# Designed miniproteins, single chains, part 63

Each design is a single chain, and the fold is of that chain. pLDDT is the mean over its residues in the fold that is shown.

## One batch from the design tools (miniprotein)

Design m2189
Fold by ESMFold2-Fast:
Structure m2189 (fold): chain A 77 residues (1-77)
Amino acid sequence: KPSPEELAEEVEVSLAQMAVGIARRAIATAPPEERKQTLRDAIAFLRRIAGLVESPEARAIVEAEVRRFEAELRRLE
């Protein structure tokens, strides 16, 4: 029995998951020499998405992935 508010939150969570999938695919398909730049671009993209979602759950999904990519970028530096 989802409420309209629950359905709206489900849409935002789905959009957050889709954005994470897009970012992961971009990194997975990037040439090794472009990996650092692709990570920076993916982080910037996900930060923009985090600013567009109102759901705390959707925001947490995107922010967790940003932290993971930032950790990976630091390992390469």
Scores: mean pLDDT 85

Design m2190
Fold by ESMFold2-Fast:
Structure m2190 (fold): chain A 60 residues (1-60)
Amino acid sequence: MNEKAARVTAGGILAAAGDYEGAFEVASKGDPEWAARLVERHSPDPELIERARKAYEEAK
Protein backbone atom coordinates (compact mmCIF):
# COMPACT_ATOMS: atom_id res chain seq x y z
CA MET A 1 0.00 0.00 0.00
CA ASN A 2 2.48 2.69 1.15
CA GLU A 3 5.13 1.84 -1.48
CA LYS A 4 2.57 2.03 -4.33
CA ALA A 5 1.26 5.36 -2.97
CA ALA A 6 4.82 6.70 -2.55
CA ARG A 7 5.74 5.79 -6.15
CA VAL A 8 2.56 7.42 -7.50
CA THR A 9 3.32 10.55 -5.44
CA ALA A 10 6.95 10.63 -6.66
CA GLY A 11 5.75 10.15 -10.26
CA GLY A 12 3.35 13.08 -9.87
CA ILE A 13 6.14 15.32 -8.56
CA LEU A 14 8.45 14.38 -11.46
CA ALA A 15 5.64 15.02 -13.98
CA ALA A 16 4.95 18.43 -12.39
CA ALA A 17 8.66 19.22 -12.95
CA GLY A 18 8.31 18.15 -16.61
CA ASP A 19 10.13 14.80 -16.26
CA TYR A 20 7.49 12.50 -17.74
CA GLU A 21 9.99 9.75 -18.59
CA GLY A 22 11.24 9.66 -14.98
CA ALA A 23 7.64 9.84 -13.72
CA PHE A 24 6.74 6.79 -15.84
CA GLU A 25 9.81 4.81 -14.69
CA VAL A 26 9.06 5.41 -10.99
CA ALA A 27 5.25 5.13 -11.03
CA SER A 28 5.02 2.13 -13.43
CA LYS A 29 6.78 -0.09 -10.85
CA GLY A 30 3.99 0.65 -8.36
CA ASP A 31 0.97 1.38 -10.57
CA PRO A 32 1.45 0.80 -14.33
CA GLU A 33 -2.17 1.81 -15.08
CA TRP A 34 -1.83 5.17 -13.31
CA ALA A 35 1.60 5.76 -14.90
CA ALA A 36 0.22 5.10 -18.40
CA ARG A 37 -2.74 7.44 -17.79
CA LEU A 38 -0.43 10.20 -16.52
CA VAL A 39 1.81 9.99 -19.60
CA GLU A 40 -1.16 9.73 -22.01
CA ARG A 41 -2.87 12.78 -20.47
CA HIS A 42 0.09 15.12 -19.86
CA SER A 43 3.18 14.09 -21.86
CA PRO A 44 3.82 15.93 -25.16
CA ASP A 45 5.93 12.95 -26.39
CA PRO A 46 3.85 10.55 -28.56
CA GLU A 47 6.61 7.90 -28.45
CA LEU A 48 6.57 7.88 -24.63
CA ILE A 49 2.75 7.66 -24.66
CA GLU A 50 2.86 4.62 -26.98
CA ARG A 51 5.61 2.99 -24.87
CA ALA A 52 3.52 3.53 -21.71
CA ARG A 53 0.41 2.01 -23.35
CA LYS A 54 2.40 -1.09 -24.40
CA ALA A 55 3.86 -1.49 -20.89
CA TYR A 56 0.34 -1.25 -19.40
CA GLU A 57 -1.03 -3.89 -21.81
CA GLU A 58 1.94 -6.21 -21.04
CA ALA A 59 1.31 -5.82 -17.28
CA LYS A 60 -2.23 -7.27 -17.62
Scores: mean pLDDT 76

Design m2191
Fold by ESMFold2-Fast:
Structure m2191 (fold): chain A 70 residues (1-70)
Amino acid sequence: SNLEKLKKLIEETLEKIKKAKSLEEIKEIWDKFFKEFMEIYEKMTPEEQKEALKLLEEFNEEATKILESL
């Protein structure tokens, strides 16, 4: 499903951010994530989009914690 694809994308992106060695790498990872997120999001139903926004919120919280620890 689109939601499972999004969950996998979030998990893989968080792991890439943790392993990034520079702010430039983090920016590239973030830009790629956002593009892929939007492609999935546009194909979702309204119910899936609501769940996707909750997942995006959780992603932003986790990503912020990782960035603050750098």
Scores: mean pLDDT 83

Design m2192
Fold by ESMFold2-Fast:
Structure m2192 (fold): chain A 85 residues (1-85)
Amino acid sequence: GLTDEQVNKIIEKVKDYMKKTGKTKISLEEFEELLKELVEEGIISEEQARLLLLRVRVYLKKNGKPDEITFDEFKELLDEVRERG
C-alpha cells in the first residue's frame, strides 16, 4: 500500500497539473506521465506506480468510462489504496 505522505504528494501532483492545464479530467496517458515524475522524484516506487495505473485502468473499464478520470474519482481510489495499506 501507500503511506499517507505518498497519497498526499500524489494528490498534490494531480491537483497542480489540473490547475496548470485548466483540465477537470486526466487521461490514462497523462496519469502515467505524472506517476513517472513521482517515481523520478523518489516519492513512489516503480512497482507502486504500475499498481496505481492498473487500478485506474480497471476502474475505468468496470464503469464503462473512456480513458479519463476526474479528480474526485482519483481521490476516492487513492483513499481506498491508503486504507488497505
Scores: mean pLDDT 78

Design m2193
Fold by ESMFold2-Fast:
Structure m2193 (fold): chain A 93 residues (1-93)
Amino acid sequence: MTFEDFLEANRNREPDAMTEEQSALFTQATDAAVNGDWDLARQYIQQFAAALGMDRASQQQLWQFVKDAAAQNKALEELGAKLYEEARELEEK
């Protein structure tokens, strides 16, 4: 599969585009990246890309996507903390 095929399948939540094992590898890679374990994240991404038969360009795009997803998770965590703080301030007034 290409990186574009992966993005479409991931956005559309198409389970038939990936096996349960392949999906688990991607989830583990993203989780490791969010936790700052880049060595573990890289290992899972390499296994995932190999399992999908991705070419070198698609593997590179996938790795960038995982890094971007980790950064987005951090931004969402910061947004959640801010919204929680604002909600608490409104409740105390």
Scores: mean pLDDT 70

Design m2194
Fold by ESMFold2-Fast:
Structure m2194 (fold): chain A 97 residues (1-97)
Amino acid sequence: NLIELLKKALEYIKKGDYDKAVKYLDKAIKLSPNLKQSDIPEAIDILDEMVNVAKNPKVLEKILELAMEVLKQITDLELIKRAIGVILRAIGKLLDL
């Protein structure tokens, strides 16, 4: 369910529908404490793509918040590094506004 919400959020980011993107990201944030370990790599892949395509500040703030929540669930060092990479890029984009 979380992965489906992330895929929908990414779809709306690509379409420029930022209100819907934020809505799906907010739902994903609420479900993030229940994130399955098996879903973490795909969640990071989608967040990585989101941060690459997102330019809207509100969307970037939600990507940052969600990436920070996902980071709390990770035990694998390489996945931790990837999640930190998403966080740092989102912060960088927000600072360049």
Scores: mean pLDDT 88

Design m2195
Fold by ESMFold2-Fast:
Structure m2195 (fold): chain A 85 residues (1-85)
Amino acid sequence: SLDEDITNSFRLMSRSVADIAYKKSSPKKTAETLQSQAEKLSKDPKYSKSAKLYEEAAKYAEAGNMEEAKKLELKAMDLLIKIDS
C-alpha cells in the first residue's frame, strides 16, 4: 500500500543508509528508481509536490549528480511524512 511504501521509504532512506546506497548505486539505476517513485506518487494529487521532487532527483541522478539527487529524495520523503499533518 502507499502508506507502507511511505513508511518503508523513510526507514530505508535514513540519512546513513541513503549515504551508503547512493555511493554504491549507479546513476542510471538510481534515476530509474526515482522516476518510478515519482510516477507512482503522481497518481494522487496530494503527493504532487513530492512527485516533482522525485522527478527532479531522477534528472540529477541521470546527470551523475548523486549528491543533489540524494538531497532532493530526502526532501521529497520529508514532505510525504508531513502530508497528513
Scores: mean pLDDT 78

Design m2196
Fold by ESMFold2-Fast:
Structure m2196 (fold): chain A 95 residues (1-95)
Amino acid sequence: ATPAEDAAGLRELADMLRQASEYAEKGDGNKAAEVFRKAAEYARSRPDLGGLAAVAPTLEKLAEIAKKDPQKASEMARGLAEALRRTADYLAAQA
């Protein structure tokens, strides 16, 4: 993929993580877990984005955490989403 396509993929993943974080923050761990599982599937569907598939197990773990401790899952998802957005911005600047 091009740096612009890599950036777009990372931004899509970051948006999914933000959405999951919002559900978790509201105490809806089950909906948050659903979004984390969809994010993991998205990451696996993009082998062209190199290491993105490697993030899928972490996203599946976040889905488990969301059911048990939605507040913790929300905080972790926000941190990961921010890191992905910063990486996307860096890659976009290289395009």
Scores: mean pLDDT 81

Design m2197
Fold by ESMFold2-Fast:
Structure m2197 (fold): chain A 72 residues (1-72)
Amino acid sequence: PEAARAAADGLAAAGPDTVLTKEQIESLVRGLVESGALTPEQAEEILKAVGGKEATNQQLADALRRASERAA
């Protein structure tokens, strides 16, 4: 939860309008699951929310923040 929020803050600080590819989003979310910051269920919800295509840092940050605030 806390590490996912920190990742969201970092993405927003790096440039909210920066576009991430599907592969970059999948890699980042996988890393957060591996570190224990996200459950596999939260990761699937985030990936579904971004629609399986490119998304901005802000869109991904918002999804990560929601996941950190709610139980999976």
Scores: mean pLDDT 73

Design m2198
Fold by ESMFold2-Fast:
Structure m2198 (fold): chain A 97 residues (1-97)
Amino acid sequence: SADLRQIAAILDGLLDAVEAGTLTPEMANQAVQEISRLLERLGLSPRDVAKEQFRLMADLTEVDLLKSQGRDDEAVAAMRRMRADLLERARQWNAQL
């Protein structure tokens, strides 16, 4: 699915920014909005899109906190887990919807 590839590309961009120490709140907010739009296109209900938005914001906040504490390896690991988990859920939704 083109939408799944786009979600993966956005998440890869966020991971690269976390690793480089260049992630901004504006980048994080834009990514959440773009992923939410793509999840709507996959056929998620407004309620489920809202749940995923809250989860993404919580996960990105954890990454930012870990980076602010100098826990760079843990921040990257958290970002990799968030990416893998979201892509697995998105793949399942794409198959079912």
Scores: mean pLDDT 87

Design m2199
Fold by ESMFold2-Fast:
Structure m2199 (fold): chain A 85 residues (1-85)
Amino acid sequence: SSTEAVAAALRRLERAETAFLDAQAARNPEYKEEYQKRREEFQRRTRTLLGQSDIIGAKLDAQGKAALERFLADLEARAAALEAE
């Protein structure tokens, strides 16, 4: 369930960021490459963060669960901030 929550938060973050950048690119197509580069940077950062709480490859102990919980809260806060226009 924690894994699903983290994945959902990361998906939300990516969708909000991508939707915003796509809208900008539609209005300014000459900057489309610049917007794509930003997407790639966010994707790479998100992937790195997800790797730190890899549950698929190993069972989390108490320490890992605590870190995951804090990580989830941070992701949700960031996603909400990015969605705030």
Scores: mean pLDDT 68

Design m2200
Fold by ESMFold2-Fast:
Structure m2200 (fold): chain A 83 residues (1-83)
Amino acid sequence: MKLSDEEFAALTEQAVADLRRRVDELIEKLKKGEITPSEAVARTVGLVLVLSYYASLVKDPELRAQAEAAIREAMARVDKAVS
């Protein structure tokens, strides 16, 4: 399957939104004791790796900066929640 630059940008934007939503869900589950700190960290790392890959390929510098900011925010929020 070949993706256009426009389709790839849309997927990157979706991945940013997904990371933010999934991190919110993980923090809520962690606070409720539904998952372990280790599981929350592992799941966040997996999401970060996917978005990092997309960010490395996207040509729009603003979208790349948004993806990188979302990654930093996600890691900081999960680290604070497990501390």
Scores: mean pLDDT 82

Design m2201
Fold by ESMFold2-Fast:
Structure m2201 (fold): chain A 106 residues (1-106)
Amino acid sequence: SAELEALLAKLEFALDTGDVEEAVAVVAEILERFPEERERLAAFLVRRIREAQEALRRMRELRAEGRGVEVDLALALAERTLAALGAVLAAFADEPFLAPARALLA
């Protein structure tokens, strides 16, 4: 669905900018309009968490080697995205289909 793709893109942008309020609103809209797509939403969130965790690990390694401002910016982005993902998952703590995503942040 073009509408679901647009909502997932909007969610990705909200997570990357740390707009938790918008990210929560988009997840709520996906669950209301596309309840059958729960597995796809869960897979999207799991992928975003894994990508942010890998970026965080890599940037911390590069920072330890004395790499400059670009590494610090990438580190800050990864930390912001993980914080936003954590806040979104906390807002939907009672949703069992998100349990695998929550486990990655525990």
Scores: mean pLDDT 88

Design m2202
Fold by ESMFold2-Fast:
Parts: C-alpha cells; sequence; structure tokens
Structure m2202 (fold): chain A 79 residues (1-79)
C-alpha cells in the first residue's frame, strides 16, 4: 500500500539524518518551510525544528538564517 511505502521511506530517512538535512535545505530553498521542518523532525532535531518554525512564522529569522543553520549542522554530522 502507499501507506506502507511512505512508512518505509520515513524509516530510511530516520536512519540517515544527513540525507534528511539535505532534503530540508532544498525544501527551504524552494520556500517550503513546512516540509523542511518535517525533515528536521525525521532527522531527530525536534526542539530545533519547533524553534525554527516559530521564529520564521514570527519573522524573527530569514530563509538565509535557516539555510546557514542547516548547512552548519550538516557539516557537523559529515565529520
Amino acid sequence: SDAEKMRKYIEELRKNPIEALKLAIEAVKRGDLYTAVRYLELAGFFDEAREIYQKAVAGEITREDIIKWLEEKLKELEK
């Protein structure tokens, strides 16, 4: 079923936070903040995802700020 295929895809992303962060960066670049936040949650960054979403909706951080944070986090995980 489509639900089983989606569950497997989500499980694979949870096992690969580097891939999930790369997908989050691409989502932010497209202006899709909602999808980016979901990818962050799949990568295990629940607290950071909520904070980024709250601040972005409030206009306290820019798309560039979010991309910079994600790229730095990706760099830390690739070490």
Scores: mean pLDDT 83

Design m2203
Fold by ESMFold2-Fast:
Structure m2203 (fold): chain A 90 residues (1-90)
Amino acid sequence: SDREIEELLRQIVENAKRGDVKGLLDALIKLAELTGRPELAEVFRRIRRGEPFPDGEASLEVTAGDLTFRVEVRTSDGTADVRMEVRPVP
């Protein structure tokens, strides 16, 4: 639901500010699942567990309430680069 997505965006921002990587990944997994992106959820789950993941690129953009959130994931040679952006809706 929109409210659940808003709560997850709040959790993502808060965990990122605290440097809570595990909490951040847990919120990203839930966000990917709620937005119908099971393959992206699985990538975050593998990163969270320290499991091997394939090379690739994926992005997700979601708007909930007054916020637009974008996450971009690039995986290469066992390294994951996760970039996140939160913007007010225009």
Scores: mean pLDDT 83

Design m2204
Fold by ESMFold2-Fast:
Structure m2204 (fold): chain A 113 residues (1-113)
Amino acid sequence: DLREEVLELLKEAIRLLSENADNKDPSAFDEAAELARRVSELTGRSVIVVGSENLTDEEIEEIARALTDMLFERASPEELLDFVLEFIERHGSKSAVTATGETSLVLGRRYAE
């Protein structure tokens, strides 16, 4: 089932980013970006995966499920970006990290004035 494969890939990527959110290990971010690229290839959609330190397994599943639903329900790129921005706001720009299908992005004090 394609939807189940996408859900599991997103769960793995979110977990990997979250476990490495504080140390910002480039190798972990590269692996998360590769998982995001696979999701993009499977869905035909651009995807940004998010992580933050101290996410529970339940929170990781909820985030992965929300992203999976958005991708399969053909959410607009703006709706996907809004989801990422809301995640960053809720978890703080210093603790939130992202990975894309093409590059790994570390979001820090760039959003703090």
Scores: mean pLDDT 75

Design m2205
Fold by ESMFold2-Fast:
Structure m2205 (fold): chain A 72 residues (1-72)
Amino acid sequence: MREELEAESELALARMYVGIANILASQGKLEEAIESLEEAIRMLRKLVERDPRFQPELERAEEKLKEIKEKL
C-alpha cells in the first residue's frame, strides 16, 4: 500500500512537470521546459524500475525532451 501510494503521487507529479514543460516550450522558454522535463524523467525512470507499466510515460517524456533540445 505505501509503495503503491508513493508511485501514484510520483506519477501525478511527473505528469504535472510534463504539462508545465509543454506550456513553457509553447512560450519559447526552452531552458525552463528542459528543466521541468528532466525532473519528470527522473521520477519516471524510478517508477519504471519498480513497474514496467510506466515505460510509455517515460518514452513520451524523453521524446518531448528531444524535441525541445532540437529547438535550443
Scores: mean pLDDT 81

Design m2206
Fold by ESMFold2-Fast:
Structure m2206 (fold): chain A 63 residues (1-63)
Amino acid sequence: SPELEEAIELARKAARRMVEAGLLDQADDFIKGLRTYLKSKGYSDEQIEAAVEAFREEVERLA
């Protein structure tokens, strides 16, 4: 869905910014912030978990 694609792209951008800034030790804080943000925007729990998975995969790809 367009909403899921938007959430996934937001997660990937957050992961890239975190890695570029050298903030890998703060990954759990970024994930918490992502969950809170997406929930505030009305995303479903399933969509939030898909975005968090995309964040983790992007971190692993770049690290």
Scores: mean pLDDT 86

Design m2207
Fold by ESMFold2-Fast:
Structure m2207 (fold): chain A 62 residues (1-62)
Amino acid sequence: SGPEILEAQKFLASQGLYHGPIDGVLDEATRVAIRGFQRLNGLPVDGVPDRATLEAMRNPPR
């Protein structure tokens, strides 16, 4: 498991964007939820919890 993936899953679940298990596995459901978040926030849509994506989750632009 990856701590970054767990963080992303927990955040996305709290926002109603992810409904799968919080297990730290970057599966298809997790990737779809990350892509949805990235699109909503104008980030590159790659389905990966990269630095920019995690920063946006922790520090929303307002």
Scores: mean pLDDT 79

Design m2208
Fold by ESMFold2-Fast:
Structure m2208 (fold): chain A 79 residues (1-79)
Amino acid sequence: SSSEIVELALKSIEEYIRFVETDESVTAEQLDKMLTELDDLADFIQNDPSVSEEDKKKLLKKIEEAKKVLEERREKVKE
């Protein structure tokens, strides 16, 4: 169901944020990969007709928040 897709996506986004915030050993390569995966997830959600417009907005907002966290960490990893 669309609700299951939304729940799974939210959980995955939250796991990425938690990983980046707690793991001191995160590499630039890992961050770049996660950013690409978030872009792919955003495209998937935008093109899924079973996801409501309200749920799409909620998920896209969470993806944008996650990207900011990952981009901030990416700047620090460059030393």
Scores: mean pLDDT 79

Design m2209
Fold by ESMFold2-Fast:
Structure m2209 (fold): chain A 80 residues (1-80)
Amino acid sequence: PEIKYELARAFVRYYLLEPGAPEELLKAQVKAIKAGIKTPEEYRSILLDHKEKLVEEYGKSGESAINLALKDIEKTISGK
């Protein structure tokens, strides 16, 4: 659960263009792969599961960031 939240939060920070966020996202993705989270569909589910909490933490900009992340994940799914 902590690894999934860390990954979802790292996606939000990345789309908010926070300093160091690209490196944070890469590290979170490596941890996720090591924990067995491997598919774009799993990433989508993780973001959806944590959307309410992240919107509470980051506000309206967090909602926008999650929606952008979900759009990019859907592009990855449809490109396969």
Scores: mean pLDDT 82

Design m2210
Fold by ESMFold2-Fast:
Parts: C-alpha cells; sequence; structure tokens
Structure m2210 (fold): chain A 100 residues (1-100)
C-alpha cells in the first residue's frame, strides 16, 4: 500500500543516515548509543503511524516525525546539518511522489 511505501521510505532514510554517522565515528560508543536511542524512538513512532486508519493521516504524521528527527539530530550534532537536510529533502520528495 502507499502507506507502507511511505513508512518504508522513512525507515530506509533513517537507517542510511545512521550508517553514515557510524562510518564517520566507528569508535565513539557514546555518540553511537545516542544515535541508536533516537533511531529506536523513531521506530516506535513509525509503528504507531502504521496503525493509523487513513493514508492522509499517516502522510501528515510521517512528515511531522521527519521534522522532529531532523531537529533532534541537528541539536545534538550540528556538524551533520547538511547531511541531515539532504537526506530529509530527498525523503520528502520520495514521499510526495508516492502520494501522487
Amino acid sequence: SKKDEILKAAYEAFEKLVEDIQKKYPNDFELLQKVAEIFEELRKEMEKIAKTKSFDEAYDEVLKLVERAREKIVELFPEFQDLVDKYFAELKKKIDEIRK
């Protein structure tokens, strides 16, 4: 379904961002722990969105979740702002294409 495609797109974008952070700081266990905690929280929120009854409701909630994730990551790691903005801009384009 289009709802499943949006959730998959969001999950894949978050996973790719986490992989890029891990590659840059492979031995920074404290940073990696914080990133893992943010990703786990996003996963739980996505599971809640997956239970929504309408596509439009899921679409709106995913966009809000993406913006919250962007803000949290940039607050903790301002050096990743450009990378985070790039991934989330691409994700928004993909989600908008799925909605059409």
Scores: mean pLDDT 77

Design m2211
Fold by ESMFold2-Fast:
Structure m2211 (fold): chain A 120 residues (1-120)
Amino acid sequence: SDEELELAKQIAELRKQLENATTLKEQAEIMLKMVELAKKANNLGIISEVSLIIAETLQRWLETRSDELSEEQLELLKEILELENELIEHVMSNPEDTEGINELLDEIIEKIEELLELLE
């Protein structure tokens, strides 16, 4: 309804900001906001869309910007990618498991926060 439409608009705006962000730190800050918003939305469509955007962004970092990443940042990035893939699979296989989905979202949030600390 109106709340879902407003959340979808916020995700679309964050996506535009992500596309325009030039630094890894700015992109990570936007990704964190997107995951937090997806968790608040508690909507499987929004969660799946955000997970795919983050996975695509992090895959681009590995392919095009890995030379800008420390070994610790690279390891953490790979862990976030694995968690996003697990979340996508879990949403498809167990869509009614709200607790399991929220646990994966919380772990992703924590790992992105750790990544942001390393990008300072």
Scores: mean pLDDT 88

Design m2212
Fold by ESMFold2-Fast:
Structure m2212 (fold): chain A 93 residues (1-93)
Amino acid sequence: MTVEEIADALAERYKLTPEQRQELLDFLKKEGLTPEAMLRLVEKAEEFYLKQLGITIDDPEENVREKAKAAGVSDTEINRIINLIKYRKEKKK
C-alpha cells in the first residue's frame, strides 16, 4: 500500500477535506511508514473527523450523540465515536 493509498483510505473513512488529506500525506512522507507514524496518522484523522462534527473530547456523551445524529452519522458509528472519546479522556488523565 502506498502513502497516497493510505491517505485516500483515511480521507474516505473519516470524510476529510482535500486539505486534511494532504496534511496526512505530508505527515507520512516526512515520518515514513513506521508503526508509530501510522498510529499518529490515525489519531490525526480521528481529530479532523471529530472537529468536522463539532465534537470535543470534553463534550458529554449525550451532546456527542446529538451532534453526530444531526450530521447524519449511523448509531454504530456514534458508538465508535463515544468509545474513541472515552479512550482519549483516559489517556489524557
Scores: mean pLDDT 78

Design m2213
Fold by ESMFold2-Fast:
Structure m2213 (fold): chain A 96 residues (1-96)
Amino acid sequence: DDQKVLELLKKWAEAAAKVSNLEELKELAEKLKNAKTVQEAADILKEYIEKTNDPEDIAMLLNMFELLEEKIPDLPQAIKETKAFVEEKADKLLKV
């Protein structure tokens, strides 16, 4: 359900922005609120993941994808690809 994915992504981003008080996460939350499709939301997330170098941001994103997989049966392919992208970024930034 694309609408359920979009709703959960918007709720997560708003919560993350409030907890971390980071301007970058507030901007992400605003962009996600304006997303009309799952593909648009995925593109917004990929852009954020590409630009962030904060391991804490990457950890929050990984937790968000785990939550999405738990709550939504059979995630859209665009979201699955975005999860793979953040996992690759995590390996690069968190490598010992």
Scores: mean pLDDT 79

Design m2214
Fold by ESMFold2-Fast:
Structure m2214 (fold): chain A 71 residues (1-71)
Amino acid sequence: SKGEMGAKGFEQAAREGNGVGGHSAAYDAAQAKTPGAIKGAEWALKAGERGTPSERRVAERAAQLAIENAK
């Protein structure tokens, strides 16, 4: 759905990317809710760019939510 992916979704994306290490920065960004969350989300978005189409899509949605939530 449009813009609907919470912290658990971000955690799932991190796990699915490459085991627990794949997108761990994305997961940390989602839960931190700090200025660092924005940087982590941007990193996740860039990392997704190099992955498979499905991984990229999930990472982008998670990163966008983390950025929005960090405010």
Scores: mean pLDDT 51

Design m2215
Fold by ESMFold2-Fast:
Structure m2215 (fold): chain A 94 residues (1-94)
Amino acid sequence: SMVDEIKELLDKIFEIASKVMSPEELEELKKLYEETVKLIEEDPVSDEAKQKIEEFVLKALQLASVAKDEEGLKEIIELSQKLSKLINELEKKA
């Protein structure tokens, strides 16, 4: 399903960002990830789900940027674009 594809993209973003994180940052991003997944499972096209996805992606980008992980930053941007496309497709079907 498109919901499963969205979850897979979030998982990939989390994995990339996790490589450059402190333990404290990892716990924060993990909590944000879990909250995002829960909202997507409940209603993937809700304003709350969209806001939480944006918050999660921005946090991952900030962590990669601070760590100066240029490869990870590029991958997260690419994955975030795919994620936005899937969410837009879900909205059109809702």
Scores: mean pLDDT 83

Design m2216
Fold by ESMFold2-Fast:
Structure m2216 (fold): chain A 84 residues (1-84)
Amino acid sequence: ASDEEIETIKESIKALKEAPGLFVKIEGNVIYVTSLGDPESEKVLKESIEALKSLSSVEVEVKGNVTKITLKVSDEQLKEIKSV
């Protein structure tokens, strides 16, 4: 992934973590986001998904209230992303 893609991923993860109606769990290179149904947090989730879907290094899968985000990045880039 490019440095620009890594910054977009970091900003999106930060926004998801700061949303009170979203539960974020990071396991390796996969991020699970569970929505609690809060409308303002749902907007943050939609905006973050839209940004992430535009990146070739990211795969997004939505199943009900759980969004699975898979990061196709190097271990070094993954460590940088997890620093947020």
Scores: mean pLDDT 80

Design m2217
Fold by ESMFold2-Fast:
Structure m2217 (fold): chain A 97 residues (1-97)
Amino acid sequence: GELEELLEKALKAIEEGDEEKALEYFKKMLEKSTDLEKLKEAAEKLIEKAEELGYLRLAAEMEIIFGKYLITNSESKEDILRGIALILRGIGLLLDL
């Protein structure tokens, strides 16, 4: 579907070092998908790939954006706490840069 296509484009952008394009596709995934579980899996995969390749600023920005998304769009205590943890982790990464 559209989410899978955007995920593939975002992953390719990360592999090519196009951090701006990766972030753009990531934001489009959050805007266009309503499947929270698929979004969690996609976000985790993108953040992990960015960290693996050393794009720490991109990883941090995606963590902060997705953390905010979870707090705003989830009704579960677990997802809200996960969102808070992601924001704190992202801020921590930016401070170490």
Scores: mean pLDDT 88

Design m2218
Fold by ESMFold2-Fast:
Structure m2218 (fold): chain A 92 residues (1-92)
Amino acid sequence: SPQDDVLSRIRSIVISGRHMVQVSTTPQQVRGSMRHTYRQIQDVYDQNRSQMTPQQQSLVRQTIGEIRRSQGMSRDDAIRTLDNIIDRINRQ
């Protein structure tokens, strides 16, 4: 469905973000990877909001907020955050 397609795209962005964080060797690289990830999710959300259910919109807004707040985390904590987000999306 259009709703499932949008969530699939967001899931792919989070997975890509996780890979970027995994290969990051500095706090600045972790921050950059997290910022890039939530900005890509924000763009997809803004362009496809009308195709999403209210529950999916809430999930995506929560996801953006969690990644934005996680920019200052260690690499391992950032990966844990992204893994939790992937699991949450998979359960929708």
Scores: mean pLDDT 89

Design m2219
Fold by ESMFold2-Fast:
Structure m2219 (fold): chain A 69 residues (1-69)
Amino acid sequence: MSRADLAERAGVPQAVVDRFLRNLGLPVTDPLGVAEVQGIQRALGLNVDGIAGPATVEALRFALAPLTE
């Protein structure tokens, strides 16, 4: 998936997703690979399966909410 796709699914601006990736030391490139998804899941304390499913998207949405203001 692309960074834009992830941002749309999480309901946040792409710039907020890019900032989160930079804060984690992950590459800010398209498309997002399994390693990037696993990095996000690890940072959010989720099961690291590399699948950007509803649980990963919802956790990301809540984690990024303070950064959208």
Scores: mean pLDDT 74

Design m2220
Fold by ESMFold2-Fast:
Structure m2220 (fold): chain A 77 residues (1-77)
Amino acid sequence: MVDLGDLLESLSPEKGKQVGGLMIKAHRAAQRNDVIGLAGVAKELRSLGFSDEQVAAFLRASGASDEQIKKALELAK
């Protein structure tokens, strides 16, 4: 299983701050059912070296539903 906490602990302080900002963006997008916003967060996480499984775990931790995550990952191609 993907351990998001272990992944975050392995990041540099600069990347950790960037990921923190992305978590806030993902939470807001999830609350607004903004799938395009979630796809943008997914693309940024992938650019930081996150796998699709880790991106899905991150979005779920940010409050996104499985349906929102599936659509966001599809749009983030």
Scores: mean pLDDT 78

Design m2221
Fold by ESMFold2-Fast:
Structure m2221 (fold): chain A 66 residues (1-66)
Amino acid sequence: SSGMVKAAESAAKLSKDPEMKKELLEAAEDVRRGVPGALDRAKQLVQKTVSTLSDEERLQLAAQVE
């Protein structure tokens, strides 16, 4: 869904890890293309990124996906 694409792209912007940024952007593109399993992968990567964020960064991400 467009919401998950936006969440993955926003998480990529907030992530400080270049590998995580790449994986999040690839997952966002896979969701846009309707790749089987892409939505679940994007959810997992966003959740992992959120767990590494500060409270302020988590609020910023939530605002961007709402």
Scores: mean pLDDT 77

Design m2222
Fold by ESMFold2-Fast:
Structure m2222 (fold): chain A 100 residues (1-100)
Amino acid sequence: MNDIEKLDELAREAAKGDPEALRKFIIHVVELAKNIKSLKGANTFLALVPGYHPLIPRRAAVAIKLKLENPDMTPEEIADKVLALSDEEIQRLADEVAAA
């Protein structure tokens, strides 16, 4: 499917450290995850996220968590928040998602 192919391509480019590719990746994750209503549903979706870099699925997990907690936020606002977080904060928040 084109959406899954786009997810793979954006994840690969984001894993190289390009901030614009990372922002586009997070926006696409939030758009694909828009009908997810629980952390259990988030973990099922995250199985589709490629692990080209360990922080790529973790950033996706944090983006979905922020969307669930802030349903009025746009995908762009969620991406900006995720990009502002440190790698340590991303790891901590992603571990909270995995524990649910």
Scores: mean pLDDT 83

